# Designs tried in a protein design run: designed miniproteins, single chains, continued (4). Part 35

Each design is a single chain, and the fold is of that chain. pLDDT is the mean over its residues in the fold that is shown.

## One batch from the design tools (miniprotein)

Design m13185
Fold by ESMFold2-Fast:
Formats: C-alpha cells, sequence, structure tokens
Structure m13185 (fold): chain A 92 residues (1-92)
C-alpha cells in the first residue's frame, strides 16, 4: 500500500499552507523579510509534494484523497491570501 506516500504528501501540503499562513501574519506586521522566508519555504514544500506525487504509484482513490485535502486547506486559506493581496497592493 502507498499509505506512507499519501500521508507524506498530505503532511507536505499542510506544512506549505502553514508557512503561507505565517508569511501572511508576518506581512500584516510589516515583517517583509520573515514573510519572504516563509513563502519560500512554502514553495519548497509544495515542490517536494508535487515531486513525490509524480513519482509515487498512487491509486485514483489516493489521488482524490490528496486533492480533497488540498481543496479543504485552500478554502481555509483563501480569506488570508485575499487579505495579504490587499495589504501588498496598499503598501506597494
Amino acid sequence: MQKEAVEEIKRLIEEAIEHIRKGVEALKKGDFETAKEHFKKAEEAFKKAVELLATSDLSEEQREEIRAHYRELQEELAPEVEEAESLIDELA
């Protein structure tokens, strides 16, 4: 079973989302250096998740589980990203 690969991919996605959340919080506080570092870590985590997804022998059911998990996290994050975009537009 590819259970370990599914859990690792989900963990990497959660790690990436957490870094985006921390980056947004840093941005709200005017800490642009910390925000940039967190966004870079989020990108690296997503890249690793994509690579693992591409190289893992996953069933369609397992891929759908990962997609569902990502959709849930993306929906939770959407208001924070929208707020960050507004803040960047105001500060630029």
Scores: mean pLDDT 76

Design m13186
Fold by ESMFold2-Fast:
Structure m13186 (fold): chain A 86 residues (1-86)
Amino acid sequence: DRELLQEILALLRRAIKYAEEGDVEKAIELVKEAIRTAQKLSDEKFRFEMILMLNAAIRRLEKGDVEGAINTLRQAIAVVERKLAE
């Protein structure tokens, strides 16, 4: 799963950058790609929690809560980084 976690991390960092630049549609596309990658993770509990968090970020972006979405994505990055440190 290390490579998949690194891919998710890269996608989420890019999603935050596009959200900060006002490109909400591209940010949503990148988070959806991160969800597709997360679905391949072998840890069922971590996979479920990650997908739930990323779907929450998409809902915030769709509602125009860009700041809340970025905060959720930063939380997701911290969770992925912690998992990679194991």
Scores: mean pLDDT 89

Design m13187
Fold by ESMFold2-Fast:
Structure m13187 (fold): chain A 82 residues (1-82)
Amino acid sequence: SELLEELERLLKKMKELAEKAKKEKDKEEIKKINKEIIFIESEVTLLMLLARLEGKLTPEMERIVEEIHRIALEVEELYKKM
């Protein structure tokens, strides 16, 4: 599934951004990471809408999206604590 592959690529990118954020000490750099995560969340929302409209939405896709959302919240909390 092309949509599943795209979501898996976005999840991998989210994990890489989260690892970078955990090691980052500069608030402006974490802000940039958080902005990139917001753009990824927007892309994920569009992909899920398209999957739903095409009748291609699967429980596996929903689990990947939930994981992406959890990572996004973790990085947002890191930014708020700085």
Scores: mean pLDDT 86

Design m13188
Fold by ESMFold2-Fast:
Structure m13188 (fold): chain A 74 residues (1-74)
Amino acid sequence: STEETARHLARVMRELGEKKGLSKETIEEAAKLAEEAAHLPIDDQGRVLQAIVDGINKKLSPEELRKLVEEALK
């Protein structure tokens, strides 16, 4: 289900953010964006998830991560 996918994606992003040593605020923003991505069309979902992973790897702030995701949806 979309709900189960959303929970799974949020968990994966939390775990990745924790492993990369991100702040709690950035980790929760990444998880929230991933959960929201589960409700998007498949092409948009893929772009958003890639943007979240890139943002985590670059250790972006919550604001920078949000902007990167917004850009991916254009």
Scores: mean pLDDT 86

Design m13189
Fold by ESMFold2-Fast:
Structure m13189 (fold): chain A 92 residues (1-92)
Amino acid sequence: NAARDAAIKHFQDAAEKARQGGETEASKYLEKARDALANGDEDTAVDYVVKAIEAVKDPELLRYITREALKALPDPSKAVAVALIGVAKLVE
């Protein structure tokens, strides 16, 4: 399924970008989100993306993760919920 493969790629790219930025904990949560999506478990993927957003310290990486999650999550209501959490952290 091309849409699911694209979603997995988005989380993998976000995990690698987090690792390159020294955000090891955020990177690990994004890898777990990727694995959850690969298993068809979108609820678990959402939980791990939220944990990644909570763990990230760099505002540019936070924007990137939030954007990639919005593209990756097939359920629009879940995608919007994750985006709102990311935006809330950006304005703290």
Scores: mean pLDDT 81

Design m13190
Fold by ESMFold2-Fast:
Structure m13190 (fold): chain A 69 residues (1-69)
Amino acid sequence: MEELKKALEEAAKGLPENVAKALRLIGLEGKSDMETVQALMRELGLSLEEAMAAVAEASRVVKEVKEKV
């Protein structure tokens, strides 16, 4: 589990701030996609479209990292 957490943190370093935050919420905190969308809209002031795009990209990265670890 530490290897997965480390890999997710490394992946987040190369991502835009919105996507990196979504990746931490989904990958490290276990939030659902909808909970993450709502958090991004409330905390970062993103539109629904921007929040959904960030969550979609973060979910893709989480799956890719899990396949490599």
Scores: mean pLDDT 80

Design m13191
Fold by ESMFold2-Fast:
Structure m13191 (fold): chain A 105 residues (1-105)
Amino acid sequence: SVAERWRELGKRGEIPEGLAEMLAELEEGRTMDEIRRRSIRELAESAGLKPTDEQIEEAQRRVDELRNQVIPQLVQSLNNGDNDSVQQLANQTNEEIRKIIIETS
């Protein structure tokens, strides 16, 4: 299936594993909201946190706000072929997501 193909690309390192899993789940009919909530929960649990559903929802809202600020910059950098800016924005976004999850939980 298309979902299996995306997961194989992630396992081979041809695309980031997280992106591969997201694309596979979208092909399987999961919503972006479901994928995001699960990712936030998994990240919080890996950090030893025990978030409630309400804390996950609040973290998701804050992460969505951050992504809405970053996506236009990311798209511009991708269109310009500026891989260094793409990597920098991804690293900064991941650090801020981690902070949001810790502060919310």
Scores: mean pLDDT 71

Design m13192
Fold by ESMFold2-Fast:
Structure m13192 (fold): chain A 80 residues (1-80)
Amino acid sequence: SGEELAKEVLEDPEKNIPKLIEMLKSEDPETRKIAGEAVDYIIRYGDKETLEKLIEALEKAGLDDVAKKVRLMMGVRFPK
């Protein structure tokens, strides 16, 4: 599930963010859906450092629309 993937990323962002990025880029719509659900969970429950690492990885991977969404939500949760 997306929640299980999100929990893996929250426990070890450096190790598991690359897996999340590959799933977001998958040819399989179901895999992309799971990855999108994981991003939404991370946005809601991740700390600022985890969100910053996720944004950097998304931008490096060329997933600029997803990175923009995370950045906007981070600004709402962490206004400083």
Scores: mean pLDDT 85

Design m13193
Fold by ESMFold2-Fast:
Structure m13193 (fold): chain A 101 residues (1-101)
Amino acid sequence: MEMERRREEILREASAGVQLLGAVSSLVSSKNAYENARKSGDAEELRKAAKISRDGYKLSLKSAEKAKELGDDKTAAENEALAEELKKIAKEAEEEAKKLE
């Protein structure tokens, strides 16, 4: 029974790690899209970057919720921090788009 519980803990930790990697990938993609959009000077590209960041924000929150359900508070907190960064990128991209018209 105790060995069985340890195996389940390892599988939960591995699953949480995969979800954290997905959130990190979303943050990298959002930063790259935002930087490319800023270099282009195109309001539509900035709005697309904002959408990518908003989609990543939702993914990170879903990953944080799942981590909490599994009792992994550390991975949940890391995903919540990534969500806040994605939210900031989305806001900055939308504000830059408004400045271009």
Scores: mean pLDDT 76

Design m13194
Fold by ESMFold2-Fast:
Structure m13194 (fold): chain A 107 residues (1-107)
Amino acid sequence: ALEKNLAIAEEAIKEIAPEEADDIINYLKSNVNDESVKNDIASLVYHHDQAKEGDEKAKAYIYYLVGELLEKIGKSEKAKVAYKKALEIAEKVGSEYFVEKAKEKLK
């Protein structure tokens, strides 16, 4: 159900951006009919579960996605912090895809 998925997404968001979590969740709720937002919620749920099982690549993806959501709500400086953390994790685990994605956001 959407409510359960939003609760899991909120848990993931609060670990990275606790002060902005309510604003991000309100953005997701207000735009839930957009396919991109539906995909963001599903990705947060899936990768949060994978990260809890020890998948560090999933953790890099969550930091990257929360960074994009922070940009959507106008928190560009906090988004850069999330992207920098995504880059650090992606470099450590050898995820070339997320290294390039995070570097592009930090230009």
Scores: mean pLDDT 85

Design m13195
Fold by ESMFold2-Fast:
Structure m13195 (fold): chain A 55 residues (1-55)
Amino acid sequence: GEQELIDAARGFEAYLKHLNGEPLSDEEERLLSQLLADPKRWFALYREARARGLA
């Protein structure tokens, strides 16, 4: 659903913040943990979010 695409976009932004050494909120840490548990699925959802203008 749309919420999964929005969460994937936010998770990807949290991932980029993590790579840059920026502090994460509890919600961003939760989304990053979900992304790292299944990165292929989350990157596929992120690409779909971008294609639909949600990211």
Scores: mean pLDDT 82

Design m13196
Fold by ESMFold2-Fast:
Structure m13196 (fold): chain A 106 residues (1-106)
Amino acid sequence: MKELEEKIKKKKEEIDKLVEELKKYDSAKVNALLKEYSAENPTDSDAQVDYIMEKDPSITREDLDAVAEADEAGKLSPEQREILLRIQLLSAERLKEALEKVLEKL
């Protein structure tokens, strides 16, 4: 648990640095590029599931569905909490990639 939380914290710090760098540019241009990136890289539920399963093959579709249901009910088990942290880390990595690609186009 702590190792995953520390990795997420580090990734968020890297994202914060990219966000601060992007603030040096015109916000309208940055937002337009972020919208373009999102259109080219689908964020629908199936695409998000495919990304997670590709990057972490030990997470199954059943794990994702069970975690989502348990999180909505406020009843995450310790095992489901670990899976949720792994999903959060992958989501942060994907966001970092998006911000880096936007910065590259500026």
Scores: mean pLDDT 77

Design m13197
Fold by ESMFold2-Fast:
Structure m13197 (fold): chain A 67 residues (1-67)
Amino acid sequence: MVKIEFDTSDGDVAGNAAEAVRKAIEAGNNVSEVIGEGLELIYENRTEEQTKAAAEAMLKAVKEEMK
């Protein structure tokens, strides 16, 4: 099970999400599990702006880490 933690109350939610996801993947965690865990944290906040920005940044970080 992957553990991802980032600050969702900060103004830089997208940057925090991307950094946390990148580090989790670099640590050898399964990419699908990292995506799932990150999305769960984002969805719990339910803020439209936070959800969109953080989800986009997270998925971009995943794609960059895979190459």
Scores: mean pLDDT 68

Design m13198
Fold by ESMFold2-Fast:
Structure m13198 (fold): chain A 79 residues (1-79)
Amino acid sequence: DREFLEELERLAEEGRRDELLERVKELGAEEQVERMEKNGGIDNFTLAYVAAVAYLQKQGLSREEAQRLLVEWLLERNK
């Protein structure tokens, strides 16, 4: 859903990190984020991306399909 992806982007832009972490937890991607944080810091934009990929995977997309869709969406929005 586009509205959910737009919400994640808004949370990242507003610096609402705690809410992004809650979304990650709800989507089952908490372990991935914990590994990334242990190997270095991750920014709010990266958290939003991880949540978006996990959301799309729950909709039935593969990880590769979800990543391609998000890259296309980001490129189209950035033009």
Scores: mean pLDDT 77

Design m13199
Fold by ESMFold2-Fast:
Structure m13199 (fold): chain A 76 residues (1-76)
Amino acid sequence: EEKGYEAGKLAVEGKGRQAAISGGDGGNTGLSAYAAYKELGPLAGFFVAEMGYRDAKTPAGKGGAKAALDYLSEKV
């Protein structure tokens, strides 16, 4: 979860390449939320992050989604 959280945080902060290099489920959940945030705004990003957290099967995936939730909750 901790490593997933760091990867997700990089993704949501707009450091998508660095998040992808860090890899894993945490980067993937963070990047999905960030993509929704860029396309449809912070509420959509928050929704995708919440769904990612709920659906994640690994601690890393949950960590990445949690990083996106923490970041985007300040934007909504």
Scores: mean pLDDT 71

Design m13200
Fold by ESMFold2-Fast:
Structure m13200 (fold): chain A 94 residues (1-94)
Amino acid sequence: MSPEEKEIQKLLDELREIFESMPTLTPEMRELLERAVEAALAGDLETMIRYLEQAVHLGLERAAALGPEAEAAMLAQIARMGEIVRKIVELQKK
């Protein structure tokens, strides 16, 4: 595995930890995350982003149904995920 691939794997592990910390995590969201991880490792950033957006949408819908505190927590996790995705995209340009 190249140094860039190792860094991407660490960032993908950080994404998994963020999802595991979500009180709204569902099996469907976990499957979407795993598909996003597979796409990222294959260099398909567009597919990775699409699956992550689907997982985020499901999490936000569930959080909104639970109330404003859960929604605010989910929005904070979405912001953290966005920063990680940005780092993965930057590494793929190297």
Scores: mean pLDDT 79

Design m13201
Fold by ESMFold2-Fast:
Parts: sequence; C-alpha cells; structure tokens
Structure m13201 (fold): chain A 116 residues (1-116)
Amino acid sequence: DPDLERIRSRIRDVLTELIEAVKDKYPELAELLQRVLEHIDDPEAMLAVTNELLRKAHELDVPPELLEAIQALREMVVIYHYLVRHPDLTPEERQRLLARVDEAVKRAREAIKKFK
C-alpha cells in the first residue's frame, strides 16, 4: 500500500528528528520515541507507546513546543492506525486523512525547530 508506506516514512522521519532533539535533555523521552520507531510496522503497539510518550511528556512538564511536536506525532500515529484498520475507506475519506498527516508533519517539524 503506497499510502501506508508514505505515512510510515513520514512518521519515521519525524521520530528520527524528535529523538535527535531530545536525547541529551530528555533521555527517557528518547527511549520511548525509539520504542515507537521499533513498532513502525505494528500501528496498535505504536499507538500504545505513543500514548505512554505523551503521558511522560506531561509528567516531565516539557516546554510547549516539545509537547506540540509529540501531540502532532500522536495525531499521525492515530491516523496511521485508523487507515490500517479501515482498508475500505472511500478515496475522498482516505485523501482527507492523508492531508491531515501532511499537516501534522509540518506542525511537528515547526515545533521541533522552535524547541531546538
């Protein structure tokens, strides 16, 4: 599925950028981000780890920019999980979800840039 491969690639890129951004100041978040990346082919496990990541980010009271980047990542993972579970979506529904992934990528990258 070319659309799912594209989403996986986008999520992998954002995860790699987030890991590099946080690894020195928030090693616990870097470990959780790495676990999200390890589950790239398992959207259910990926979403579960991403929920743990967001909970840990709130617990650590991270800067708003980092929290925004993690929330954008979670939105991408939620959409990825939904698309895998609903292969019978209409082309119009699928296109709307893909557009939301592209907007989440932009938000994540802008937030990462402001955090660094």
Scores: mean pLDDT 89

Design m13202
Fold by ESMFold2-Fast:
Structure m13202 (fold): chain A 85 residues (1-85)
Amino acid sequence: SEVDEILKELEELAKESEDPFVKDVMNRLVEQLKKNPNDQDLVDDAKLLINLYKTYKAHPDNEMIRTYLRQYVRGLQDYLDELNK
């Protein structure tokens, strides 16, 4: 399924991420998707995170991409914190 492919890719990206904050948010998103595989907002969030991280990997010295990734990951953390209340 599409969700299984997304989960596999997120788990692989989480393993390679050296930033503990990004790694934590990726792992938390994996856990939420496993619990709610039909949540389209979580699926869309995961797809965007994967795309942004791949863009960052292709352009690691690009400060704008790095800043956008960090901002998006912070927003995801806030969203995930609300889901776990």
Scores: mean pLDDT 84

Design m13203
Fold by ESMFold2-Fast:
Parts: structure tokens; C-alpha cells; sequence
Structure m13203 (fold): chain A 70 residues (1-70)
């Protein structure tokens, strides 16, 4: 799996649970390039979903369960 796509999946779930600023921190910590972070944060700020099409549904569900319980 592309590490950037996985980072976007974590950031998408983080934005849903903790907000856009937390998602920005996740993208930075996971090593997403600054230009991609800026684009993805702009997308989230506009209320748009990030591209997670390469991530299995089970992985997204696991991330949602873990972050909702934290």
C-alpha cells in the first residue's frame, strides 16, 4: 500500500473525530510531503473527504473504532 494513502486514511478518520488541526499533525508526523499536507488540509477545511480508495474498508473501520475509543 502507498504510505501516503495510508496516512490520508488516518488523517481522514482523525479529522472526523478530532478535527482538521489534529489531521494536519497526523499527516506531518507520518512523513507526508508539505505540498500534499497543504492540499489535503485545504480539502478537509472545505468539508471534502480525502482520497482513501486504496485502503481496505476493514482498515478504515479499525481506525474509526480505535480513535472513537481513545
Amino acid sequence: MDPIILARAVAQVTAETQGVDAARTVLRVLGVPADDVARDVARLTAGQALDTSGVPADTLDDLRRQLAAA
Scores: mean pLDDT 78

Design m13204
Fold by ESMFold2-Fast:
Structure m13204 (fold): chain A 71 residues (1-71)
Amino acid sequence: SLLDKWLPVAVRLFLEEGFDVEATMARLRELGVPEELLEPLRAALEHLRQVLSKDPHLSEEQLVAAARAFL
């Protein structure tokens, strides 16, 4: 699915941008993410910020799994 393609990319960029949702969303737009995924990905990244506030040592794979479970 489009989500399966873009969710790992969004999580990687989120880690690179130091958990900055707006900076991550700007990079996703630059990479050509379909407009229909922008709001779901934003919601997933905002959810991941809450997850990381409770467990800051989650791996990238665990964050992708958490975002997928949220969506």
Scores: mean pLDDT 88

Design m13205
Fold by ESMFold2-Fast:
Structure m13205 (fold): chain A 102 residues (1-102)
Amino acid sequence: SKIEALKEFEKEISDDEDSLVYRLVSIVVKYATKYLETGEDYTEELKKDVEELAKLFGLSEEKKKKIIETVLKYYKKIINAKNAEEVKKYLEELKEELEKIL
């Protein structure tokens, strides 16, 4: 299932659980899972959590904007994914793009 793909990906990257990349991906997994279970839009909650995390890590306004844009882009792709393979693909792309920004 798409939800199992979300859980497995988060588990695969958990060895770096103190990283900002891990924490950002975990926020996406959390809200994408909630969307798939409820059908409710969690975009504003996702954005707020990402903004708070960026603030806690002392990121510049430029990096904060790029991270928010990247996270929202991939969150939308993930919740609209056709299958588990697309979910995993978009999570890998999200991780790679976040690593490039940070």
Scores: mean pLDDT 86

Design m13206
Fold by ESMFold2-Fast:
Structure m13206 (fold): chain A 87 residues (1-87)
Amino acid sequence: EEYKKKAEAMKKFAEEGLQRAEDLARQVPELAGPVIDALRKAVEEMKKAAESGDKEEYEKARNLFTEASQLFADGIAEVRRRVAAAA
């Protein structure tokens, strides 16, 4: 039950991140592809973890989400660098 709740919460965050990554894709398409792919994998694995309640499935999904979140943060940082460089 605990891992089901955690997986459901992280799936929601990953789905919200996916929507934001689509906005990033319009601004910086070269960085958005890997972020979108990683977030989609995270959502799918979190869905499986939420259905099974299995700790190993949750840990796999968590690792994918962490990786996707890092890629997304790198993408946002790059947009900020480009804006700062133009100023």
Scores: mean pLDDT 74

Design m13207
Fold by ESMFold2-Fast:
Structure m13207 (fold): chain A 79 residues (1-79)
Amino acid sequence: SSEIEELAARVRELGEQYVAAVKANAPKEEIKALLDELVAQTKELIEALAKEENASEELVERMLKTVEDDYAEALKAIE
């Protein structure tokens, strides 16, 4: 799906921007904004891909929880 391809490209671009900001010691507010957007787009990609692949509800829930757990850890590293 072109829509999934666009979401995947967006997630990759945001991930690269996030890593670059962290390496550059950008202001915490800027790093957090990039992290928030990366997490939001990653969740959207997971849900879109899961729908296309007919993934189980349990698998989707576990994947989304992993993203939330990783987000919480990343926030602690920023704060």
Scores: mean pLDDT 86

Design m13208
Fold by ESMFold2-Fast:
Structure m13208 (fold): chain A 113 residues (1-113)
Amino acid sequence: SEEFKKIQELFEKTFKEIDKLVDEARNAESFDEFVEIGRKILDVLRKFVEEVAKYNPELAEKLREIVDEFEQKFDEAVKNNASKEDFLKLIAETYKKILEVYNEFFLEQRKKE
């Protein structure tokens, strides 16, 4: 119960931080500004995985795989001078995958004896 509550708080805090950064990214006027915001999102996600690992290492591993995939695709997008739309799509896809992990975790916790 306490573990579940702490993990829920971490997800909610992280979603709020990402939402703020996504709004900043939508208002970004330059490629360099967009890249800087994307790096801030990556930092938020990396810290989130480390915090989750303190309570549930198995859940953290699933989240780490998503964040590693995001970092790889983000680095490729930066190298290829990807469009603002492409960066926003990548962030949205990553956010959706994290939400799916949270929803599965929530359902599993409710089904435990």
Scores: mean pLDDT 85

Design m13209
Fold by ESMFold2-Fast:
Parts: structure tokens; sequence; C-alpha cells
Structure m13209 (fold): chain A 92 residues (1-92)
């Protein structure tokens, strides 16, 4: 599906060897979180939480900071499943 492809592209971007690509992938997640909700977008956001948690341990401090800010944004999301998953991720 288009959603499965979007999740794969995002996951690859968040784990990319180029720091600028990882930063752009995190920015894309933050923008998706701020856009009007849809079931497809919410599924992508849920799939982004695990790679964002990994990014909290990234060697680049800019990536770590953006990942934390994006998880904090997701912790306030209107979808309670996304909000709960992001809050749990930040507690670890």
Amino acid sequence: SGVDKAIEVLRQGLRHPDVEVRLKAIDAVAELAKSPPSPEKERILLAAIEPLVEALSDPDPRVREKARETLELLSKHENPEIAAAAKEALAK
C-alpha cells in the first residue's frame, strides 16, 4: 500500500548514514504531526516512534534534539494512541 511505502521511506530516512537526511526525515515527521489528521497519517506517525527513539541516541546532537522535540510534539497529539506511545518512548 501507499502507506506501507511511506513508512519504509521514512524509516530509511530516519536511519540514513547522512545526518542531513536524518534531520530532514525528522522534520517531515513533525510536519506530518502538525497537518490535518487522517488514518493513513496516524499509521505513519505510529511507525515513526521507534526510529525517533533510536534517534535520541544519535551521534549528532542536532538529531537528538529534533527527535526529542518531535516526540514531545507527538506526546500532545489528538490521537490518544500516538500520544501514549510517544509519552512511553520519552519515559525510557
Scores: mean pLDDT 86

Design m13210
Fold by ESMFold2-Fast:
Structure m13210 (fold): chain A 90 residues (1-90)
Amino acid sequence: MTEEEADAAYEWLKKHNPRLAEDIERFREKAKELGLPEEQIDELVRTIAAAEYAALHGRPLPDPETIERAVKLAEELGVEDLARFLRRLG
């Protein structure tokens, strides 16, 4: 998946699932407070958006290891809605 495809998936997500987009934004803010690099946070966010797009269109999940890292981090940061959503995808 290209960065352009991942960005398009995130823009699609903001329009079709604004609640999930808000949960992703809370995840970004908390991850920044935890001291994660911006580039790593952006990678996680793009992968989450791409995974939702793939799941809704019946495509294979991209990068299961990055999704698993996102689940664990969301649980640690208390973004429970995002963690539940990601567990449903895997």
Scores: mean pLDDT 74

Design m13211
Fold by ESMFold2-Fast:
Structure m13211 (fold): chain A 63 residues (1-63)
Amino acid sequence: MFEVTVKVGSATVTAKADLDSSSVEVKGVTEEDKEDAEKMAKLAQLRADREQELLRKEAKERE
């Protein structure tokens, strides 16, 4: 399982990945933070997707 939380101004972006799902949550977004939060959320989603692939690969290698 993968989980990382990043602060972007007053906003928090949390990326999670496991064998079944990948997800990103964004909380506390203000008008000034919204563009940075959106960019970080997109990067976090890419990171979560990649970590999910790595978890699936590791599960096969550790069988």
Scores: mean pLDDT 78

Design m13212
Fold by ESMFold2-Fast:
Structure m13212 (fold): chain A 70 residues (1-70)
Amino acid sequence: SETAEVIARARAYIEEHPNADAAAVLPYVRVLVASKSREEAEIAFALLRLTLDASGPGDKAPLLAELDRA
């Protein structure tokens, strides 16, 4: 399915870009959350946490606010 491909692509992107900005992965996370699948939501949260850990010590508050909307 397209959603499974998005998950695989997001995971590959994070692995290839360990310094990835949280904003770069946000579109993938939003698609996964919008799918309303519990399994996909869990994967999306795991990827989001990994991305936030990889991003610099910058301000993450605006990103978290937008994700709360998704």
Scores: mean pLDDT 60

Design m13213
Fold by ESMFold2-Fast:
Structure m13213 (fold): chain A 81 residues (1-81)
Amino acid sequence: SAEEELVARARELIAEAERLLAENPELRGTSLDERLRDIIAGLERLIARYEREGRLSPEEMAQLEALITQLEHMIRAIRGR
């Protein structure tokens, strides 16, 4: 389903972001680190809700897609350093 695909993508991006933070210790405590952790926390809340309920509302789906897009942009910005 679309929800399963987005949740899988979110998990992949969270793992990638956590790896980038581990590989770039100079980011620790920066505003970029804070924003990444906020996005990850938001994604984890939506993933947990999907695991619990087996579905997401259209509003939750839109939020998941927006957070995925935001995280993808931030990962690209870090890699472009």
Scores: mean pLDDT 88

Design m13214
Fold by ESMFold2-Fast:
Structure m13214 (fold): chain A 82 residues (1-82)
Amino acid sequence: MTREEALKALLEELEKAKAEGASNEELYELVKLKLDLLVDAGIISEEEAQEILDLVKKAIEEGKSVDEIVAAVKEYLDKLLK
């Protein structure tokens, strides 16, 4: 799996979770689990994983909707895909 394919798969899983009515807590746990797997596979760094996880946590703390959280993650991942 390429870095681009892995990050796109993460986004697709988040969009699916959103469509299935996932809560902010369920979305956070999903992101954490998937980021841990990507770090273990050597696809992303621990620093990149922490930045994405912190982004999700901050958005939840700011009262953002699941839709806004997924959009913020997408914007960040698009910046990593160069």
Scores: mean pLDDT 82

Design m13215
Fold by ESMFold2-Fast:
Structure m13215 (fold): chain A 85 residues (1-85)
Amino acid sequence: MSAAERAVALATRRLEEQLREKGAESIEISVRRHPDGSTEVIATGYAGDKVYTGRAFIDVRDGLVSSLTMEPIEEAELADLLAAA
């Protein structure tokens, strides 16, 4: 695996761990690769009436991972998200 693929796997594992600590029973992972070589990992966890969202950003320069940034987990009410959809 490339360094970028390993970084995505690490970010995914970290986000899954954080969401499970919040009590998430179902976790969805989305990986977005940007044309500039950066990658965004979005994890969404469902726990009863709550939805938790985590994001990680992986910056790649010269084919190497230059940074891995994880944002704090965001909490939202499922009813509010369904009303916005």
Scores: mean pLDDT 77

Design m13216
Fold by ESMFold2-Fast:
Structure m13216 (fold): chain A 68 residues (1-68)
Amino acid sequence: SAARGQQLIAQGQQLIARGQQLLDKGMQMLKEAKTLDEIIQGIGTALRGIGLIFEGELLIRKGQQLLS
């Protein structure tokens, strides 16, 4: 339905915004990293952010398909 498609697009946009914030946090952690463990934690945080962006983009695509 159109309403469901619009809802999925909105949810996807929120996931992308959260993922971007998490990616920025991971990048900041990497800039401040002084140990190998801190580098690993920064990479992990950045990768989680990328995962949320990917999930959000899939949700937007699914929502757009429901509106087609």
Scores: mean pLDDT 90

Design m13217
Fold by ESMFold2-Fast:
Structure m13217 (fold): chain A 56 residues (1-56)
Amino acid sequence: GAELGKETLEKEYGATDIKSRTLDDGTVVSTGVDKDGNIVKATVGPDGTVTVENLG
């Protein structure tokens, strides 16, 4: 869920200012700013599958 997305962004990308939103299907979307100032997004599906996207 939200904690998994936040931990992934913090530990793997050095992200700060993380915001999370839960969708109706149980999917959690977390966005943050990585150590280089890029926006990064983690999507955690209801099954716990994590996908990370760098948005620049």
Scores: mean pLDDT 79

Design m13218
Fold by ESMFold2-Fast:
Structure m13218 (fold): chain A 100 residues (1-100)
Amino acid sequence: SASDREEALAKIEKIKASLIAALKEMAAQKSSKGDIVGLVQRAADEILEIVKEKLPEKEEEVKKIVDELLARIQALDASDIDAILAAVEEGTERIKKVVE
């Protein structure tokens, strides 16, 4: 429904904002590749749970975007925070378009 879509979009935006802030903090702390991937995976899992609850018909399409995002983050250098942030921004915008 429109209400479920609006609620999902709001929750996804909040998760995105928190993830971006945490990634910037991790970059300042020179965190490991495993820590960065783990943080993105946890945020992706939260997004998938929201989609499963609110828009189950979109779960498969969102899961594909999540898998592609995680593969991209794994291929990037942990020191390249700009590339990591760009990948997260692109991935979450693709998810939002699917949910819209």
Scores: mean pLDDT 88

